Designed miniproteins, single chains, continued (4). Designs and how they scored, part 71

Each design is a single chain, and the fold is of that chain. pLDDT is the mean over its residues in the fold that is shown.

## One batch from the design tools (miniprotein)

Design m14439
Fold by ESMFold2-Fast:
Structure m14439 (fold): chain A 82 residues (1-82)
Amino acid sequence: DRERQWQVLAESFEKVREDLIKLAEEAIERDPSIKERIERLLKEIENAKTPEEYVRASVSLLLTSAVAIALAKQRERLEAER
């Protein structure tokens, strides 16, 4: 049951949606260059018509935000320690 599998994943992302949005906001603060990309992904989440579209957009937002934060922290550390 393909649709039910996507629905379960979508419900899991909805439960952490507030944390996902906070992570995205922190990513923009640490790397303003990704703002347009994150705003596009947030729009894709809002406009998702299927659980699959919602999950795909949510995963992309999570990965984009997490990677941007990790890279920004690495840059800050290199500047502070040297």
Scores: mean pLDDT 83

Design m14440
Fold by ESMFold2-Fast:
Structure m14440 (fold): chain A 73 residues (1-73)
Amino acid sequence: MEPLSEELLEAVRAGDREAILGSDAPEAAKEEALQALEIAEGLGRVFGFPEDLVRRLALMLAEAESWALRRAE
């Protein structure tokens, strides 16, 4: 699987769902970015993480998922 584009990674970092949805990236890449953001937001709600940490977690999850899928080749 290809890693998320820099455009999608920046949108995830910003927590900008509209930027992700409005991207011309493939639907699979958009779904990956949205899932990372949803997971990070869910963790933030459960553990009370501040918003900036949630955004960093979303980016880390998106990057880690891309690397894990690449290693599964």
Scores: mean pLDDT 71

Design m14441
Fold by ESMFold2-Fast:
Structure m14441 (fold): chain A 67 residues (1-67)
Amino acid sequence: SMAAIEAAAEALVREFGLPRRLAVGVAEAVQSGDPVAIRAALAEIRRHLPEVDAEAAVALARKILEE
């Protein structure tokens, strides 16, 4: 749902400091379940924020979206 995507994006901003636009894109990729989209989201996090644990960020988004 859109509300779940927003909740996941807000958690990514709070816990990992992702810019909101990137956080929304990551949440949408995880919600799609498309492995190609998820890999692209991981690469985007690593490119812009190399200090962030991209795998942990995706795992957090997945946890929120599975509820």
Scores: mean pLDDT 86

Design m14442
Fold by ESMFold2-Fast:
Structure m14442 (fold): chain A 84 residues (1-84)
Amino acid sequence: NAMKKKIKELVEKIVKAIEDGNYKEARQLAMELVRLYLEEKFGKEEADKIMEQLENSNVDEETRKKLQEIADEINKMLKEIKKK
């Protein structure tokens, strides 16, 4: 629950940064959001593995599927935030 609230706040900050044209800040916050979502959904050890693959630009098929699940969850949360 605390992590879900933190993720929601980060999504709101990312949207604000984009609206303000602060794309560097938006990128930094987006990476933080991806890490928190990965920890929330798959656990810290799996999140660390996925983040390492992203940093090395060497993403395997299984990691790509997990990242797609995170993208879907972020999109769902953005829709909920925009309705309020």
Scores: mean pLDDT 76

Design m14443
Fold by ESMFold2-Fast:
Structure m14443 (fold): chain A 58 residues (1-58)
Amino acid sequence: MLATVTAEHTVLMRFFPEGEEVDIDEVMEMLEKALEELLREKKPATDENFFEAAAKYA
C-alpha cells in the first residue's frame, strides 16, 4: 500500500474503536466506500470529508 493509504488507515482506526478487532479486508472496504462517496459527491479528499464519509459506514 502507498504511504497515503497507510495514513488513511491510521485515521480510520482513530474513528472506529474496533480497529484492533477489524480484519484488514473490512477496513479496506470501509475506506473504499468512503472514497466512492467522495467521488460520487465530487468532494475533495480532505481529512474532514474523509472523516464524515467514513462515519456513515461505521
Scores: mean pLDDT 58

Design m14444
Fold by ESMFold2-Fast:
Structure m14444 (fold): chain A 78 residues (1-78)
Amino acid sequence: PEPTPEQRALAAEWRARAEPLARELLEALAAGDRARAAAALERLAAIMTETMQRLYPEKAEEIREKMAATLAEERALL
């Protein structure tokens, strides 16, 4: 199924916001800066959660719970 214009706009917005944070996360991990990596990861998770909730508002609570669980697991790996 082809994404709607609204979904394409949200995807572009997500990419623009996530790209610099993804780079920050990778640089922080390479430097061994766990605190900076955790901060970048939390911001990425927040942006992903917001974007997914805007794409699927009927599943907003499920998305929030799943993203919170995923973030907790990812932080444990840092």
Scores: mean pLDDT 80

Design m14445
Fold by ESMFold2-Fast:
Parts: structure tokens; sequence; C-alpha cells
Structure m14445 (fold): chain A 117 residues (1-117)
């Protein structure tokens, strides 16, 4: 729901936790997330909400549920979200390939490889 999305985005520690998950970085609790990082978290939460997923669950569990239940377009959107905040060149390559995937199976495989890095 929008109320749950707003709760996460307005809670500094929750926002940092979700941003850390998407970027793979280890941001401190004193870090001020950028507009791009806030937007990435918002877009991920909206994508999960569209699938009817419980946003109180761990981000890693929610990612696996998205990869299982998401459409090809939703998986591509998730890859764009992660790419917007990713600095690692190897992850950027995998995420770019996922954005250009021709099937859900291909996109899922690439996003699972990104998850392992």
Amino acid sequence: SQAKIDEILNDKLKLISWANFLSGERLSNDYVPSEEEIEAVRNFLELLSELGLDLSLNPGVLELLLLEKGSLEQLKEYARIKLSVTKDPERKKLLTEAINAKSKEEARKLLLEDRKL
C-alpha cells in the first residue's frame, strides 16, 4: 500500500537498509540517501506492491518472490531500478543484459546471477 511505502521512505534506517540492498553498498546510519537512491527504493517498493507482496518481509525474500512471480516487463523494470544505483561494473553488465532479456527465464537467470555478486 502507499501508506507502507511512505512509512519505509520516511524512516531513515529503513530507507538506508533498502538502498543498501539495491546498491550492494554498506551505507552508514548517518548517510543521507541521494534523490536517485530514494527514487530507486520507491520504485522497487511500488513494483513489489503491484504484485501484492508484503512489504514487511526482508528485501532479499521480496526480491526472490518478485523474480518468481513478476512479468518480463516487471523483471526488466527491477533491473533498471538496480542499475540506477549500482556502481560495480560486473553487476552493471548483468543488469544491462537483464534489461534487454527476451524472456522471463533469461531475465530471472541474469537477476539471480546479480544477486550472487
Scores: mean pLDDT 88

Design m14446
Fold by ESMFold2-Fast:
Structure m14446 (fold): chain A 75 residues (1-75)
Amino acid sequence: MEEIDREIANALLEIWVAIAKKTGDAEFAVKGVKRLIEKGYKPDPEILREVAELAEQAGMTDEAEWLRKKADEIA
């Protein structure tokens, strides 16, 4: 159950990352990641780092730093 839930969460994050790369808007991906972590999910650290990079490119520096710290905690 928890493993399949994590797989679904990671798949959603990968889709959000792909959309963010295409549009240059990382806000929805950042919000999605924060919500998953708040609910106790541990997304893949690589996906978190990718969202952090997109957040920084979008000017969301505080969000990018928070995501990098979370990636290091989970990895």
Scores: mean pLDDT 76

Design m14447
Fold by ESMFold2-Fast:
Structure m14447 (fold): chain A 80 residues (1-80)
Amino acid sequence: AELSQDNLLLLQQLEKALRDSGLLSQGKIQSAVNLLKSLLIKYNLQLKQSHLENLVKALSSAQNEDDIEGRIRAALIDLQ
């Protein structure tokens, strides 16, 4: 299944914001975006603009790859 156009645009905005922050490596950004994309498809969830700022802040504060995954999963609970 493909993402909605709105989800695709919001994921592109998230990836840009994370790159612009300079706080995460390109590999970590790509892993985070790919995980979020897969979970949005798996659970049929729709991102909202208001969630984007919270995701940028949460992911920019992550200390390692496992922390990034945990923060993404926690953020998705708020979408249910």
Scores: mean pLDDT 78

Design m14448
Fold by ESMFold2-Fast:
Structure m14448 (fold): chain A 89 residues (1-89)
Amino acid sequence: SEKVREAERLHEEALRLAREGRLEEANELGLRAVALLVEAGEVLRAQQYALELAEALAEALAPQLSPEEAAEARAALAALRAKLDAMLA
């Protein structure tokens, strides 16, 4: 699917931008990738990409968060990862 290939490219670019600290650009491209997968009917893959984006953004933001905020974000993402992994099993 053309939409799936475009989503993969956008997702890879979004994760790169997140690692570079370009958080707004990473979020914009990452959400476009998720939207393309939803349009293609790839709902589980869209959830995986959304979680990977959220994890990358949380890691990049961690130095700017309080220890409490960082711990809450990590706990929430870990819970979502566990639910996604259960859906894939």
Scores: mean pLDDT 84

Design m14449
Fold by ESMFold2-Fast:
Structure m14449 (fold): chain A 89 residues (1-89)
Amino acid sequence: MKEELKKKAEEELEKAKESYKKMGSSDDPEEVEKSFEEMVENIKKAKELAKESGDEEMIKKIEEFSKEFIEELSKVAPPEYVEKAKKVA
């Protein structure tokens, strides 16, 4: 049970990283916005699953990624995007 939750948390974190990479590589504003929303959702799911698993290392990895992302986003993005990202942190 805990191992399954940890694997799912890792998978969601990997999806978030993929969406982040896609967002940085796209020249299409619509695709960037979609990738941003997918990343925020994946981070939220990963964090919830990691907390349920009780794995402190996984929780820390997700929190560090989320904080780093929000910090970078807050420097360049409109307030509405930052607000969505803060709900994930």
Scores: mean pLDDT 75

Design m14450
Fold by ESMFold2-Fast:
Parts: sequence; structure tokens; C-alpha cells
Structure m14450 (fold): chain A 75 residues (1-75)
Amino acid sequence: SVTKGQILQQQALAGDRKANEQAVNFVLTARGLTAADVTEANKDWIVDAALRLLGVPRSNETAVATLREIVDSLI
């Protein structure tokens, strides 16, 4: 059976903004952070944590660019 995590990973790899936004929200919630807690100092860590959550490699330029855009929009 395909898990929700596998579906989310496939959507994120395709650059789906909503899937990538869900990953960022899960990372923030898991650390007790809100969108207001996102800063220049922690944004790279949040992107890396979202990629790790999704199981998406840093070599996927589409997913990385989408995640960076989402996180930057919160600063």
C-alpha cells in the first residue's frame, strides 16, 4: 500500500506548492515553532528539515527552490 508520506514525497518532487507547504508546517509544529519564528538564521535549517521529512534529496532543484520560496515568504 502507498503511504501518505510516499504520496506527499511524490507531490513535493513534482514541485507541488501545497505538499511542500505541508512539510514546512509539520517541521515548524514538531519543533514548537510558528511562521513568526522563521528568521534568516533558521531558514536553511527549516528547508533541510523539510527535505529530510519528505525524503527528497537536496539535488532536486525544483523541490529545494519551492521550499526556499515558501520559507522566505514567512520572513
Scores: mean pLDDT 77

Design m14451
Fold by ESMFold2-Fast:
Structure m14451 (fold): chain A 87 residues (1-87)
Amino acid sequence: SREALLAAMRAGVEEAVRALRERRGERAAEAAREAAELQIAAALGEAVDEERARELERRLREAGLTAEDLDAALERARPAALAAYAA
């Protein structure tokens, strides 16, 4: 179901955000979580505010994070999300 898919994706993101919080602090972790939520929405075909996405990308860069850091976190969550969706 969509709920199971979202729960699995968010669980994977939460693991990455937890590790990031420990290394970079709360501000970086919060920005990464928000960016991951926007990427999940976009991947599901949902409308995303492009201005908010650009502002968040700027905040991530200022926190020393890259798009690759978030892509890696989402890719790590993808197998678990697909497994949860298939179950």
Scores: mean pLDDT 65

Design m14452
Fold by ESMFold2-Fast:
Order: C-alpha cells, then sequence, then structure tokens
Structure m14452 (fold): chain A 77 residues (1-77)
C-alpha cells in the first residue's frame, strides 16, 4: 500500500539522517511525535520517523529545521 511504502521510506531516511540531528533537535522531535501520536492515534515510532524524514529533506534543501518544527507545532495546537 502507499502508506506502507511511505512508512518504509520514512524509516530508511530516519535511520540514515537521524544521526545528524543534535540532542536538542532529538528531544524536540520526540515531544512533537508524542503529541501527534496522541492526537492522531498513529504509533509513536512511525510518527517520529516521518517527522525526522521530513526534517532531513528540509535540511538538504538548505531551509531552517527549527522553523519547520515551529510550523508543525503550531499546526498541532
Amino acid sequence: SVEEEALKKAKEVAEKYGEKLSEEEKKRIEELAKKVSELSGAPFEEVKNVIIGNLAKVREAGKDVNEALEKIEKEIE
């Protein structure tokens, strides 16, 4: 399925690029993933991997990861 393929891709990207994240970014992502998981009912690890994957793309595009995190946080409020 499209969702299953997307989750596999997100996990691969998260494993590859997750090591490049700072400890502060990791904590912020975990807090955000917990909130999204609670609101959506989606599994925490899947949500976390999707967030990390999206942030990796933002960083590679030369955009601010912190601004991307703020946008997601505001959307969840």
Scores: mean pLDDT 75

Design m14453
Fold by ESMFold2-Fast:
Structure m14453 (fold): chain A 100 residues (1-100)
Amino acid sequence: MEEEIKKQEEEMNAVIEKAGAEILSERVMPLKDLGKAFEELKEIIKEKGNDYQVSMYIIPFKTKEGEEMAHVRIAVRKTGPADEELYERQIELLEELIKK
């Protein structure tokens, strides 16, 4: 029972970590309450700004009692302005080479 839930969590966390993402929120919640997870996702996006890619992972499951639940993870990966600035600088250099 708890072993199956823990196995799903460990597998999900391992995939997220392999992608180079940091897990900021871990929840097990009723599927009906998923709107609260979206509100937290919005707050994290606002706080981190455009420096990070923010992702939410949802794995639904049913309890022994028949309750619809979900594993929810919110994770961030740094993709920020430094990479975009380097890309912009490369484009500018290419434009300097092109006399148009």
Scores: mean pLDDT 70

Design m14454
Fold by ESMFold2-Fast:
Parts: structure tokens; sequence; C-alpha cells
Structure m14454 (fold): chain A 72 residues (1-72)
């Protein structure tokens, strides 16, 4: 569906921004929080239902915090 394609595109773009932060040595709790907040905002602007946004944000936050732990 168009919404599924939009969600995938936004997730890929967010993961690319995360990789840039890792490559620059700028991966911090603050930068992770900003990435998650921007992803959530873009999902809302794309018309993704809030329940789905909440689930995606929870999954992404857990993944990002795990990566932050590995890159300390």
Amino acid sequence: SPLQQTVRKLAVETMNRLQELIDKGELTEESVKKLVEEFEKRLREAGVPQDRIDALVEELTRTFLSLLQQHK
C-alpha cells in the first residue's frame, strides 16, 4: 500500500541518518532522541495511524539504544 511504502522510505532515511551519526562518532542519547522525534513527526505528517507510530517508535528506540550501547 502507499502508506507501507511511505513508512519503509522514512525508516530507510532514518537508518541512513543513524549510520551517518555512527560514522562521524556523533551517536549520543540526544542525537538518538532527535532522530526518533523526527521519524515520529514525519510518520504523523504522512498520515500513519498513531497506534502504528507508537509501535514503530518503540521498536526503533529499542534498536537505537542497543546500538548506542555497542558504540560506547
Scores: mean pLDDT 81

Design m14455
Fold by ESMFold2-Fast:
Structure m14455 (fold): chain A 93 residues (1-93)
Amino acid sequence: MEIDDEVIERIVEEVREALKQGLLGGARTLEEIREQLRELLKKGNQSGLLALLVEVEPGKYVVVGVTALDDPMAAVLRRLAEALGGELVEVRL
């Protein structure tokens, strides 16, 4: 499956729903997530999982994990978020 602008906008929409739950910062955080996802997608070795670490407040981090089909990678992202004292937002494609 090709990861393109349509997929990025789908991810952004899921993150927008997470913002309604108070998990992430305001509209500025959505723009930062969109740009970071574009940069990750430019790197040629992507399969099944994308991960983005976002600082939403000084010293507070959220791991945004995008999974297609890989449960073990989702578990790794969860452990990373716990180690950083943050929360995990998982977006499934």
Scores: mean pLDDT 52

Design m14456
Fold by ESMFold2-Fast:
Parts: structure tokens; sequence; C-alpha cells
Structure m14456 (fold): chain A 83 residues (1-83)
């Protein structure tokens, strides 16, 4: 799965963003990872990224975040499904 190919730093950042947005608690994120529910974790990560983009309006963050998602191999269909 895509999550198993991430570095510890990348995974920690993704967890942090989800928790920071309040979409899921730390316990809920840890449960998804333990259950290997990679698709649901990625959906919430994409939601967290979009939420932060809408609330901070940092244009420089938009392209960098999209490149980061692509570098992690997040499927475009998951990114589009969250719109």
Amino acid sequence: SYLENLTDSQLDMMKYLIIKTGLLSEEEVDKLLKEKNDKTFLIYFVKAVKYLMENTESEHSLEKIKEFLKSLGVPEEIIEEVE
C-alpha cells in the first residue's frame, strides 16, 4: 500500500495535519493505521489538506502540497473524490 512506502517523517506529518484540523482524533488515526485502512486514512488526509488550504489561503502551499501528494503516490481519484 502507499502508506507502507512512506518515511516515518512523512507519516508523522500526515497524522499531524489530520489531528490539527480536528477531522479525527489521534486515537482514531492510530486505529486506522493499526487496521491498515489506508484508503480511509488517505481520504481524511486529503480532506485535511483541502481544509487547511481553504482556511489559510497560502498560494505557495497549494502547489507544494499537490506535488507532495503526487510524490507520495496518492491516487488522483482519491484527491478528486474529496471535492
Scores: mean pLDDT 73

Design m14457
Fold by ESMFold2-Fast:
Structure m14457 (fold): chain A 73 residues (1-73)
Amino acid sequence: SLFLTPEQLRADIEQLRKDIEELKAKGADPKTISLAEEQVKRAEEALENGDLFEADVWLALAYIYLTLAKLSL
Protein backbone atom coordinates (compact mmCIF):
# COMPACT_ATOMS: atom_id res chain seq x y z
CA SER A 1 0.00 0.00 0.00
CA LEU A 2 1.04 3.63 -0.47
CA PHE A 3 0.14 4.56 3.11
CA LEU A 4 2.86 4.85 5.75
CA THR A 5 2.12 3.01 8.99
CA PRO A 6 4.31 2.48 12.06
CA GLU A 7 3.93 -1.31 11.56
CA GLN A 8 5.16 -1.13 7.94
CA LEU A 9 8.10 1.10 8.88
CA ARG A 10 9.12 -1.17 11.78
CA ALA A 11 8.99 -4.20 9.46
CA ASP A 12 11.08 -2.36 6.83
CA ILE A 13 13.66 -1.32 9.47
CA GLU A 14 13.92 -4.91 10.78
CA GLN A 15 14.34 -6.31 7.25
CA LEU A 16 16.97 -3.68 6.39
CA ARG A 17 18.95 -4.51 9.55
CA LYS A 18 18.91 -8.21 8.56
CA ASP A 19 20.06 -7.35 5.01
CA ILE A 20 22.87 -5.14 6.37
CA GLU A 21 24.09 -7.91 8.71
CA GLU A 22 24.10 -10.43 5.82
CA LEU A 23 26.14 -8.05 3.63
CA LYS A 24 28.61 -7.46 6.50
CA ALA A 25 29.06 -11.25 6.74
CA LYS A 26 29.72 -11.39 2.97
CA GLY A 27 32.46 -8.73 3.15
CA ALA A 28 30.68 -5.69 1.69
CA ASP A 29 32.49 -2.32 1.84
CA PRO A 30 32.66 -1.28 5.55
CA LYS A 31 32.24 2.46 4.84
CA THR A 32 29.07 1.94 2.77
CA ILE A 33 27.69 -0.48 5.41
CA SER A 34 28.39 2.14 8.11
CA LEU A 35 26.46 4.76 6.09
CA ALA A 36 23.51 2.36 5.69
CA GLU A 37 23.51 1.66 9.47
CA GLU A 38 23.56 5.41 10.22
CA GLN A 39 20.50 6.03 8.01
CA VAL A 40 18.63 3.11 9.66
CA LYS A 41 19.37 4.67 13.08
CA ARG A 42 17.96 8.01 11.83
CA ALA A 43 14.83 6.21 10.59
CA GLU A 44 14.36 4.57 14.03
CA GLU A 45 14.76 7.95 15.79
CA ALA A 46 12.17 9.55 13.46
CA LEU A 47 9.76 6.63 14.01
CA GLU A 48 10.16 6.91 17.82
CA ASN A 49 9.25 10.62 17.47
CA GLY A 50 6.15 9.71 15.42
CA ASP A 51 7.47 11.31 12.22
CA LEU A 52 6.49 8.63 9.69
CA PHE A 53 7.42 10.70 6.64
CA GLU A 54 10.91 11.49 7.98
CA ALA A 55 11.39 7.81 8.89
CA ASP A 56 10.46 6.81 5.32
CA VAL A 57 12.95 9.32 3.84
CA TRP A 58 15.79 7.95 6.00
CA LEU A 59 14.83 4.38 5.03
CA ALA A 60 14.95 5.33 1.34
CA LEU A 61 18.49 6.67 1.83
CA ALA A 62 19.46 3.51 3.75
CA TYR A 63 18.24 1.39 0.79
CA ILE A 64 20.49 3.42 -1.54
CA TYR A 65 23.54 2.69 0.63
CA LEU A 66 22.48 -0.96 0.98
CA THR A 67 22.38 -1.20 -2.85
CA LEU A 68 25.86 0.38 -3.10
CA ALA A 69 27.11 -2.15 -0.51
CA LYS A 70 25.71 -5.02 -2.64
CA LEU A 71 27.56 -3.60 -5.67
CA SER A 72 30.82 -3.62 -3.63
CA LEU A 73 30.70 -7.45 -3.48
Scores: mean pLDDT 86

Design m14458
Fold by ESMFold2-Fast:
Structure m14458 (fold): chain A 105 residues (1-105)
Amino acid sequence: KYQARLDELTQELANAIPRQDKVSAIRKARELAETIKKSLETEFEESVEGHVSILATGAVLHSLDIVTEADENDKEQIARSFEEPIEQQAKLTAKFVASFLKEQV
């Protein structure tokens, strides 16, 4: 997502330095730093969402294996009914954690 922009800014910065244009170099360096920060925030949010989703899905499936002696068709139907709630909760949790850490840093 941000790799193309990082590559672009890196090239622009490299072009500014040889010309001894300190103002342009500083401006491009700040833009590069902000782009890296946004990239890290996005990757962190996506990583947290993925981990929360995996853990919640595993917990539901494990609970179904322990508490239900139902056949595999019933277990699959019950598991599917939790997929959307788990995904939505994982997204909300990831956004909350990312926002909290952003305010602390």
Scores: mean pLDDT 57

Design m14459
Fold by ESMFold2-Fast:
Structure m14459 (fold): chain A 55 residues (1-55)
Amino acid sequence: EKEFAIKLMKENLDKPPEVRVEVGLKYGVGPNISEEERELIDEKIAEAKELAKKR
């Protein structure tokens, strides 16, 4: 968990904000997530990307 967060944070520090949100939300839950949780994360990522496009 902590190693996943550190690795993904380092690899995505130079990414656009919408991509960093995607990585944070998707992997913050860890590898053992339910299908329902995965769908909610994907929805939140899509919302963040749409918000970024409006800015």
Scores: mean pLDDT 56

Design m14460
Fold by ESMFold2-Fast:
Structure m14460 (fold): chain A 72 residues (1-72)
Amino acid sequence: MRMSLAEAAAQALLAGDEVALLNVAHELYKLTPREQLREALEALVAEVERLVGREHAERFRKIAEAYLDRLL
C-alpha cells in the first residue's frame, strides 16, 4: 500500500473532514484486489497511527471498515 493514502487520511483526520476519509477508503478499494483489501486496510491504519496517533487511526478504521463492509 502507498504512504500517500496514509498522508491523505492523516490530513483529513486533523481537519475533521469525513468526506475526505471516505474518499481515502474508496481509493483503497479501487487500488487493492478484493482478497488483499482487509490486509491493506490494516497496513494503512498502522501508517495513519504513525503519523497522527492511535485515537485518529481508530476513527479512520471505524469509518473505513463501515464503508468497506457495505461493499464486501
Scores: mean pLDDT 80

Design m14461
Fold by ESMFold2-Fast:
Structure m14461 (fold): chain A 74 residues (1-74)
Amino acid sequence: SEETELYVEQKRAEARALLAQAVAQRSQSLFDQGVAILQDLLQLAKRTMPPEVYQALQAEVEAVIAEAKAAMAA
């Protein structure tokens, strides 16, 4: 539904903002909050979306988390 699509996009934006703040502030707490939002989003997607959409989102989430983790370590 359009409501679910808007919810997913809002949560993706919230998680990306938290991860960007985590990198800027070197904050593990903000990183964990961003990751938690993305993990909740994957759990929702697994139950509500076609497998190909879920797999694409999972790959994107893994890449975003890996990039933020690498940036925090630099």
Scores: mean pLDDT 86

Design m14462
Fold by ESMFold2-Fast:
Structure m14462 (fold): chain A 86 residues (1-86)
Amino acid sequence: SAAELEKALEEGVKTAKEDLEILRNSTTNPEVLALIKQMDEVLKKIEEEAKKYIEQGDLEGAKKAVQEGTGQMLQLAKEMVKLLEK
């Protein structure tokens, strides 16, 4: 249901933001901090766009917004791992 999707989205975004805060507090590397900031911006965009689609009854649009944003988050996470490797 739309309500279940909205709840899952809110819980997922909250958990991801908490994880990014832990990462932000664990590093002083400016390149890693810049990637964390980009990830936070992607999460905000996912939340805003997906909620707008849900409000309009466009669950397919909401799913696509989450899929696109998740792809961007994965790409940024891969870049972060490269910076943390020797």
Scores: mean pLDDT 83

Design m14463
Fold by ESMFold2-Fast:
Structure m14463 (fold): chain A 82 residues (1-82)
Amino acid sequence: SLEELLKKLKEKIEKKDLEGALEIVKEMNEKYGDKASELSEEQKKELYELFREFALEVRKNESDKNLEIEVEFRKAIKPLLE
């Protein structure tokens, strides 16, 4: 399930679907946010790299919509990375 969500998140970011990426990371936070300690070092590293790629994509087009999506993405991913 987590591996499936990581794969989907990567696909959304590669396709520049920022709204889709946000939906996936929100689902990850709902299912695993309170269990972040159960994520492997490799999974956390992959998630952090995906966050970097997401942030880079927002930097290429800083519309009000994309900036709002980034704020929500940061809030949803933060528990998973700590």
Scores: mean pLDDT 84

Design m14464
Fold by ESMFold2-Fast:
Structure m14464 (fold): chain A 61 residues (1-61)
Amino acid sequence: SAEAILASLRAQARELIAQGRYREALLFMRWAVREYSEIDPELAARLRELQAEIEAEIRAL
């Protein structure tokens, strides 16, 4: 489901952040958005929102 994919990708990005791998977390989110843009544009839009959330979390560190 879309919710399961979003939860999984959020968890993976936050794990990278927890490890201090901020650049990799950002690149991971860019990859996810790009990958899903061709498969599911609606999910890709929600992933762009998650990307902004992850970028904001990194900026707050």
Scores: mean pLDDT 87

Design m14465
Fold by ESMFold2-Fast:
Structure m14465 (fold): chain A 99 residues (1-99)
Amino acid sequence: STREEKIEAVLKRLREERERLLKELGLEPLSPEEVERLGRELLELAREHDLLQYMTSDDEQIAEVLILGALAAYKAKLKGEELEPLAQRLAELFERVVK
């Protein structure tokens, strides 16, 4: 497979997982505009914490992974779980998108 084919396969899998988790939470699918905004805000948060130095993927793949992380943090918050400070910020960013 080419690098481009591998990237697209990963992106498809990440997007399918996002849709599955949103459905489990009874949430509507995110619009393309909501995905772009959330991804941008999450990438900036990751840059502030020097997390991107541990990631070798394109920004689009990293953004989709971070969206899944934010969704998982939001799910934990809804269950009343105590979140670590970074996880709490991920949950808050996601919550602002879904209201």
Scores: mean pLDDT 80

Design m14466
Fold by ESMFold2-Fast:
Structure m14466 (fold): chain A 85 residues (1-85)
Amino acid sequence: SAAAEKAAKEQNIAKAEQIVADLTKQTAEDLKKLSENKELSKHLKNRATALQNYILLKAKGAPQEQIDKAQAEIDKEDAKLAELL
């Protein structure tokens, strides 16, 4: 039913928001430990932001093009992090 689909979507969004909150907290802790490496800290922060956007876009049922763009931003930051490690 439409009501059940709406309730499921709202629960999915709430779960995604909790994951985003947990990731935000973890990123802040990681950045404190990496304060001496500004480039690594920058790309870790950018990756966390891109991942948060991806999670929320998927939970909201955003158009696939927007989800794919968010995935591409994660992949870009992952490539930069691989170069720095």
Scores: mean pLDDT 84

Design m14467
Fold by ESMFold2-Fast:
Structure m14467 (fold): chain A 61 residues (1-61)
Amino acid sequence: GPADAATADRAGAAARAAVLAEGGSEEQKNRTGDAVAAHLAAGDERGAAADYVRGASEASG
């Protein structure tokens, strides 16, 4: 089911931190964090996980 706003926000923040740790830009950070939070808020845990992995991979490459 959909994550509550606080859970989605925390997951988005974790995704932003992961992108920055991999050397990603501010734009990559915001895009990944927003996508993860939006998918979790919609109840799409698989989509959120895919966005997280993609964002971290793009930041490290």
Scores: mean pLDDT 84

Design m14468
Fold by ESMFold2-Fast:
Structure m14468 (fold): chain A 76 residues (1-76)
Amino acid sequence: AEEKAKKEVEKLLQDPEMAQLIQEGQEKIAKGKELVAAGKLEEGEKLIAEGSAILDTVQARLEEHYKKLKEYYEKL
């Protein structure tokens, strides 16, 4: 049960689109932090917010997919 749900989550993480979103989110946060450190607060904060929003979207999709799989399995 948990192994099947874990494998489906691993498939989502191996999805090229999902991997790209995670990479984009992390890169935007890293670049935003560099800009903040360089004194470009407005530009840096904007990039951090954008990257964080991307990662939050990825996490929400993974949690929703896991919840649906768990509910489907419990109803069987």
Scores: mean pLDDT 76

Design m14469
Fold by ESMFold2-Fast:
Structure m14469 (fold): chain A 83 residues (1-83)
Amino acid sequence: SEQLDREIRGAVAEMAVATSAIAAGASPEKRDILIDYAREAGLELTPEQLAEFVREAIRIAEDTSLTPEQARKRLEEVKEKLK
């Protein structure tokens, strides 16, 4: 089903970013912001776009130099470049 396929893509993006942010020692605030955005982005992307998004999102989630707001902005930029 289309709805199930969308939810799976959202969950894949959510899990990848959550795992990377936790491993990098991100604050609860940063984790919440990045995880929430990754899930929403995953719901809107095709499978091919999702693979590219996840690769970049992991790198962004692991970047401890970024504030929560800076990391979210970079995720938004990645999503826009894929469209």
Scores: mean pLDDT 86

Design m14470
Fold by ESMFold2-Fast:
Structure m14470 (fold): chain A 80 residues (1-80)
Amino acid sequence: SELEELIKEAGRLLKVEAPEPKNAQEAYLVAGTLEGLALIRVAVYEIAGEGDSPEAQRAREARDLADKAERLAKKKIEES
């Protein structure tokens, strides 16, 4: 599913092995956690003056993918 692929890709960009969610509630938790991790990494690179680095760009991409996954998971919870 799109939700599963977004979570998997965000995890790959952050170089972490994300758990496979079994339902929309678990997907929401996993996606939110990945987004938080990505936000911390973006902040670390920006504070270090490396905001334009490829690593910072990957962290922002992971943030955006995780945010999209969280929004999709929330919508699925609301539809159930």
Scores: mean pLDDT 88

Design m14471
Fold by ESMFold2-Fast:
Structure m14471 (fold): chain A 98 residues (1-98)
Amino acid sequence: GVEELLEKAKEIAKRAEEVIKEAKELAMEGIRTGKLDEEKLEKLIKEAEELIKELEEIRKKLEEKGEDTSEVQEMINRLKIELGVVHLLYAVALVLTK
């Protein structure tokens, strides 16, 4: 039902937040030390993008059922903003680790 979709969305959002936090910490460590694990950072970014896509699929399922999508959309928007911050930190780390 709707409750199962919302619970699944919360679990996915929590995992995405953890992945994004790890990506931010890795990019910040690269900035601090001048040594960036680009392969690991790119894998974390890809994992976050895949989790956001799963949330977008849940939003679509709720929309198809005529249900309120606002909570899931807020999760998606927040995660996209946070992933944007990761991309910014990655760009800064690349400049400093050259």
Scores: mean pLDDT 89

Design m14472
Fold by ESMFold2-Fast:
Structure m14472 (fold): chain A 120 residues (1-120)
Amino acid sequence: SPEEERKKLLEKVYNMLDEVIKLLDKAIEAFRSGNVEEALKLMDEAIKKLDEIIRLIKESPVATEFEKAIADYLEHIRKALEEIKERVKKGQITLEEAVSFLESVRKDLEKIKNEIKKRL
């Protein structure tokens, strides 16, 4: 049924968001250890995973306004991560500032996960 397919979509999005959060946790730890190259690589992996979630929602025939709003918010988060990554590469922010930004993004993703969980 469309309802069952929508539930499966939300469960998949929930699990993929958990993976993004784990990648951001690893990136935060890499920045804290001064391993900038590893942190940027982990950020690239997180961005790629967000792109996969966004496509999954946008290509889904069972996506409602709720799922579409999640995709729009994830596009905003993706843009923020690209901006942080670019600023780190250009030496425009400190590693402590980069960690603070990633902790903020992590918190926003946990909020999205919690909203999805309420609908599962």
Scores: mean pLDDT 90

Design m14473
Fold by ESMFold2-Fast:
Structure m14473 (fold): chain A 81 residues (1-81)
Amino acid sequence: SFEAELEAAAEPAQALLDAALAATASEDITPEERAALLRQAAELTADHPLLSRLLEAMAAGDAATARALAAEIQARIEADA
């Protein structure tokens, strides 16, 4: 399924994604540090273009692109269900 493919693609970046999420919750990391973690996660997920582009858009603060990519990912998950 597309969801399983997405989960597998995220595995190499999981520690960085977990760190970025934990940092957001703790409020002790700068926006620049969080962006660096997201960019590194995007590089590790380069084999999955939609996920990589979403993480790059999030790191850049490009909310419009991030929303569009998230919607495409969600639509593909729903189509496979």
Scores: mean pLDDT 75

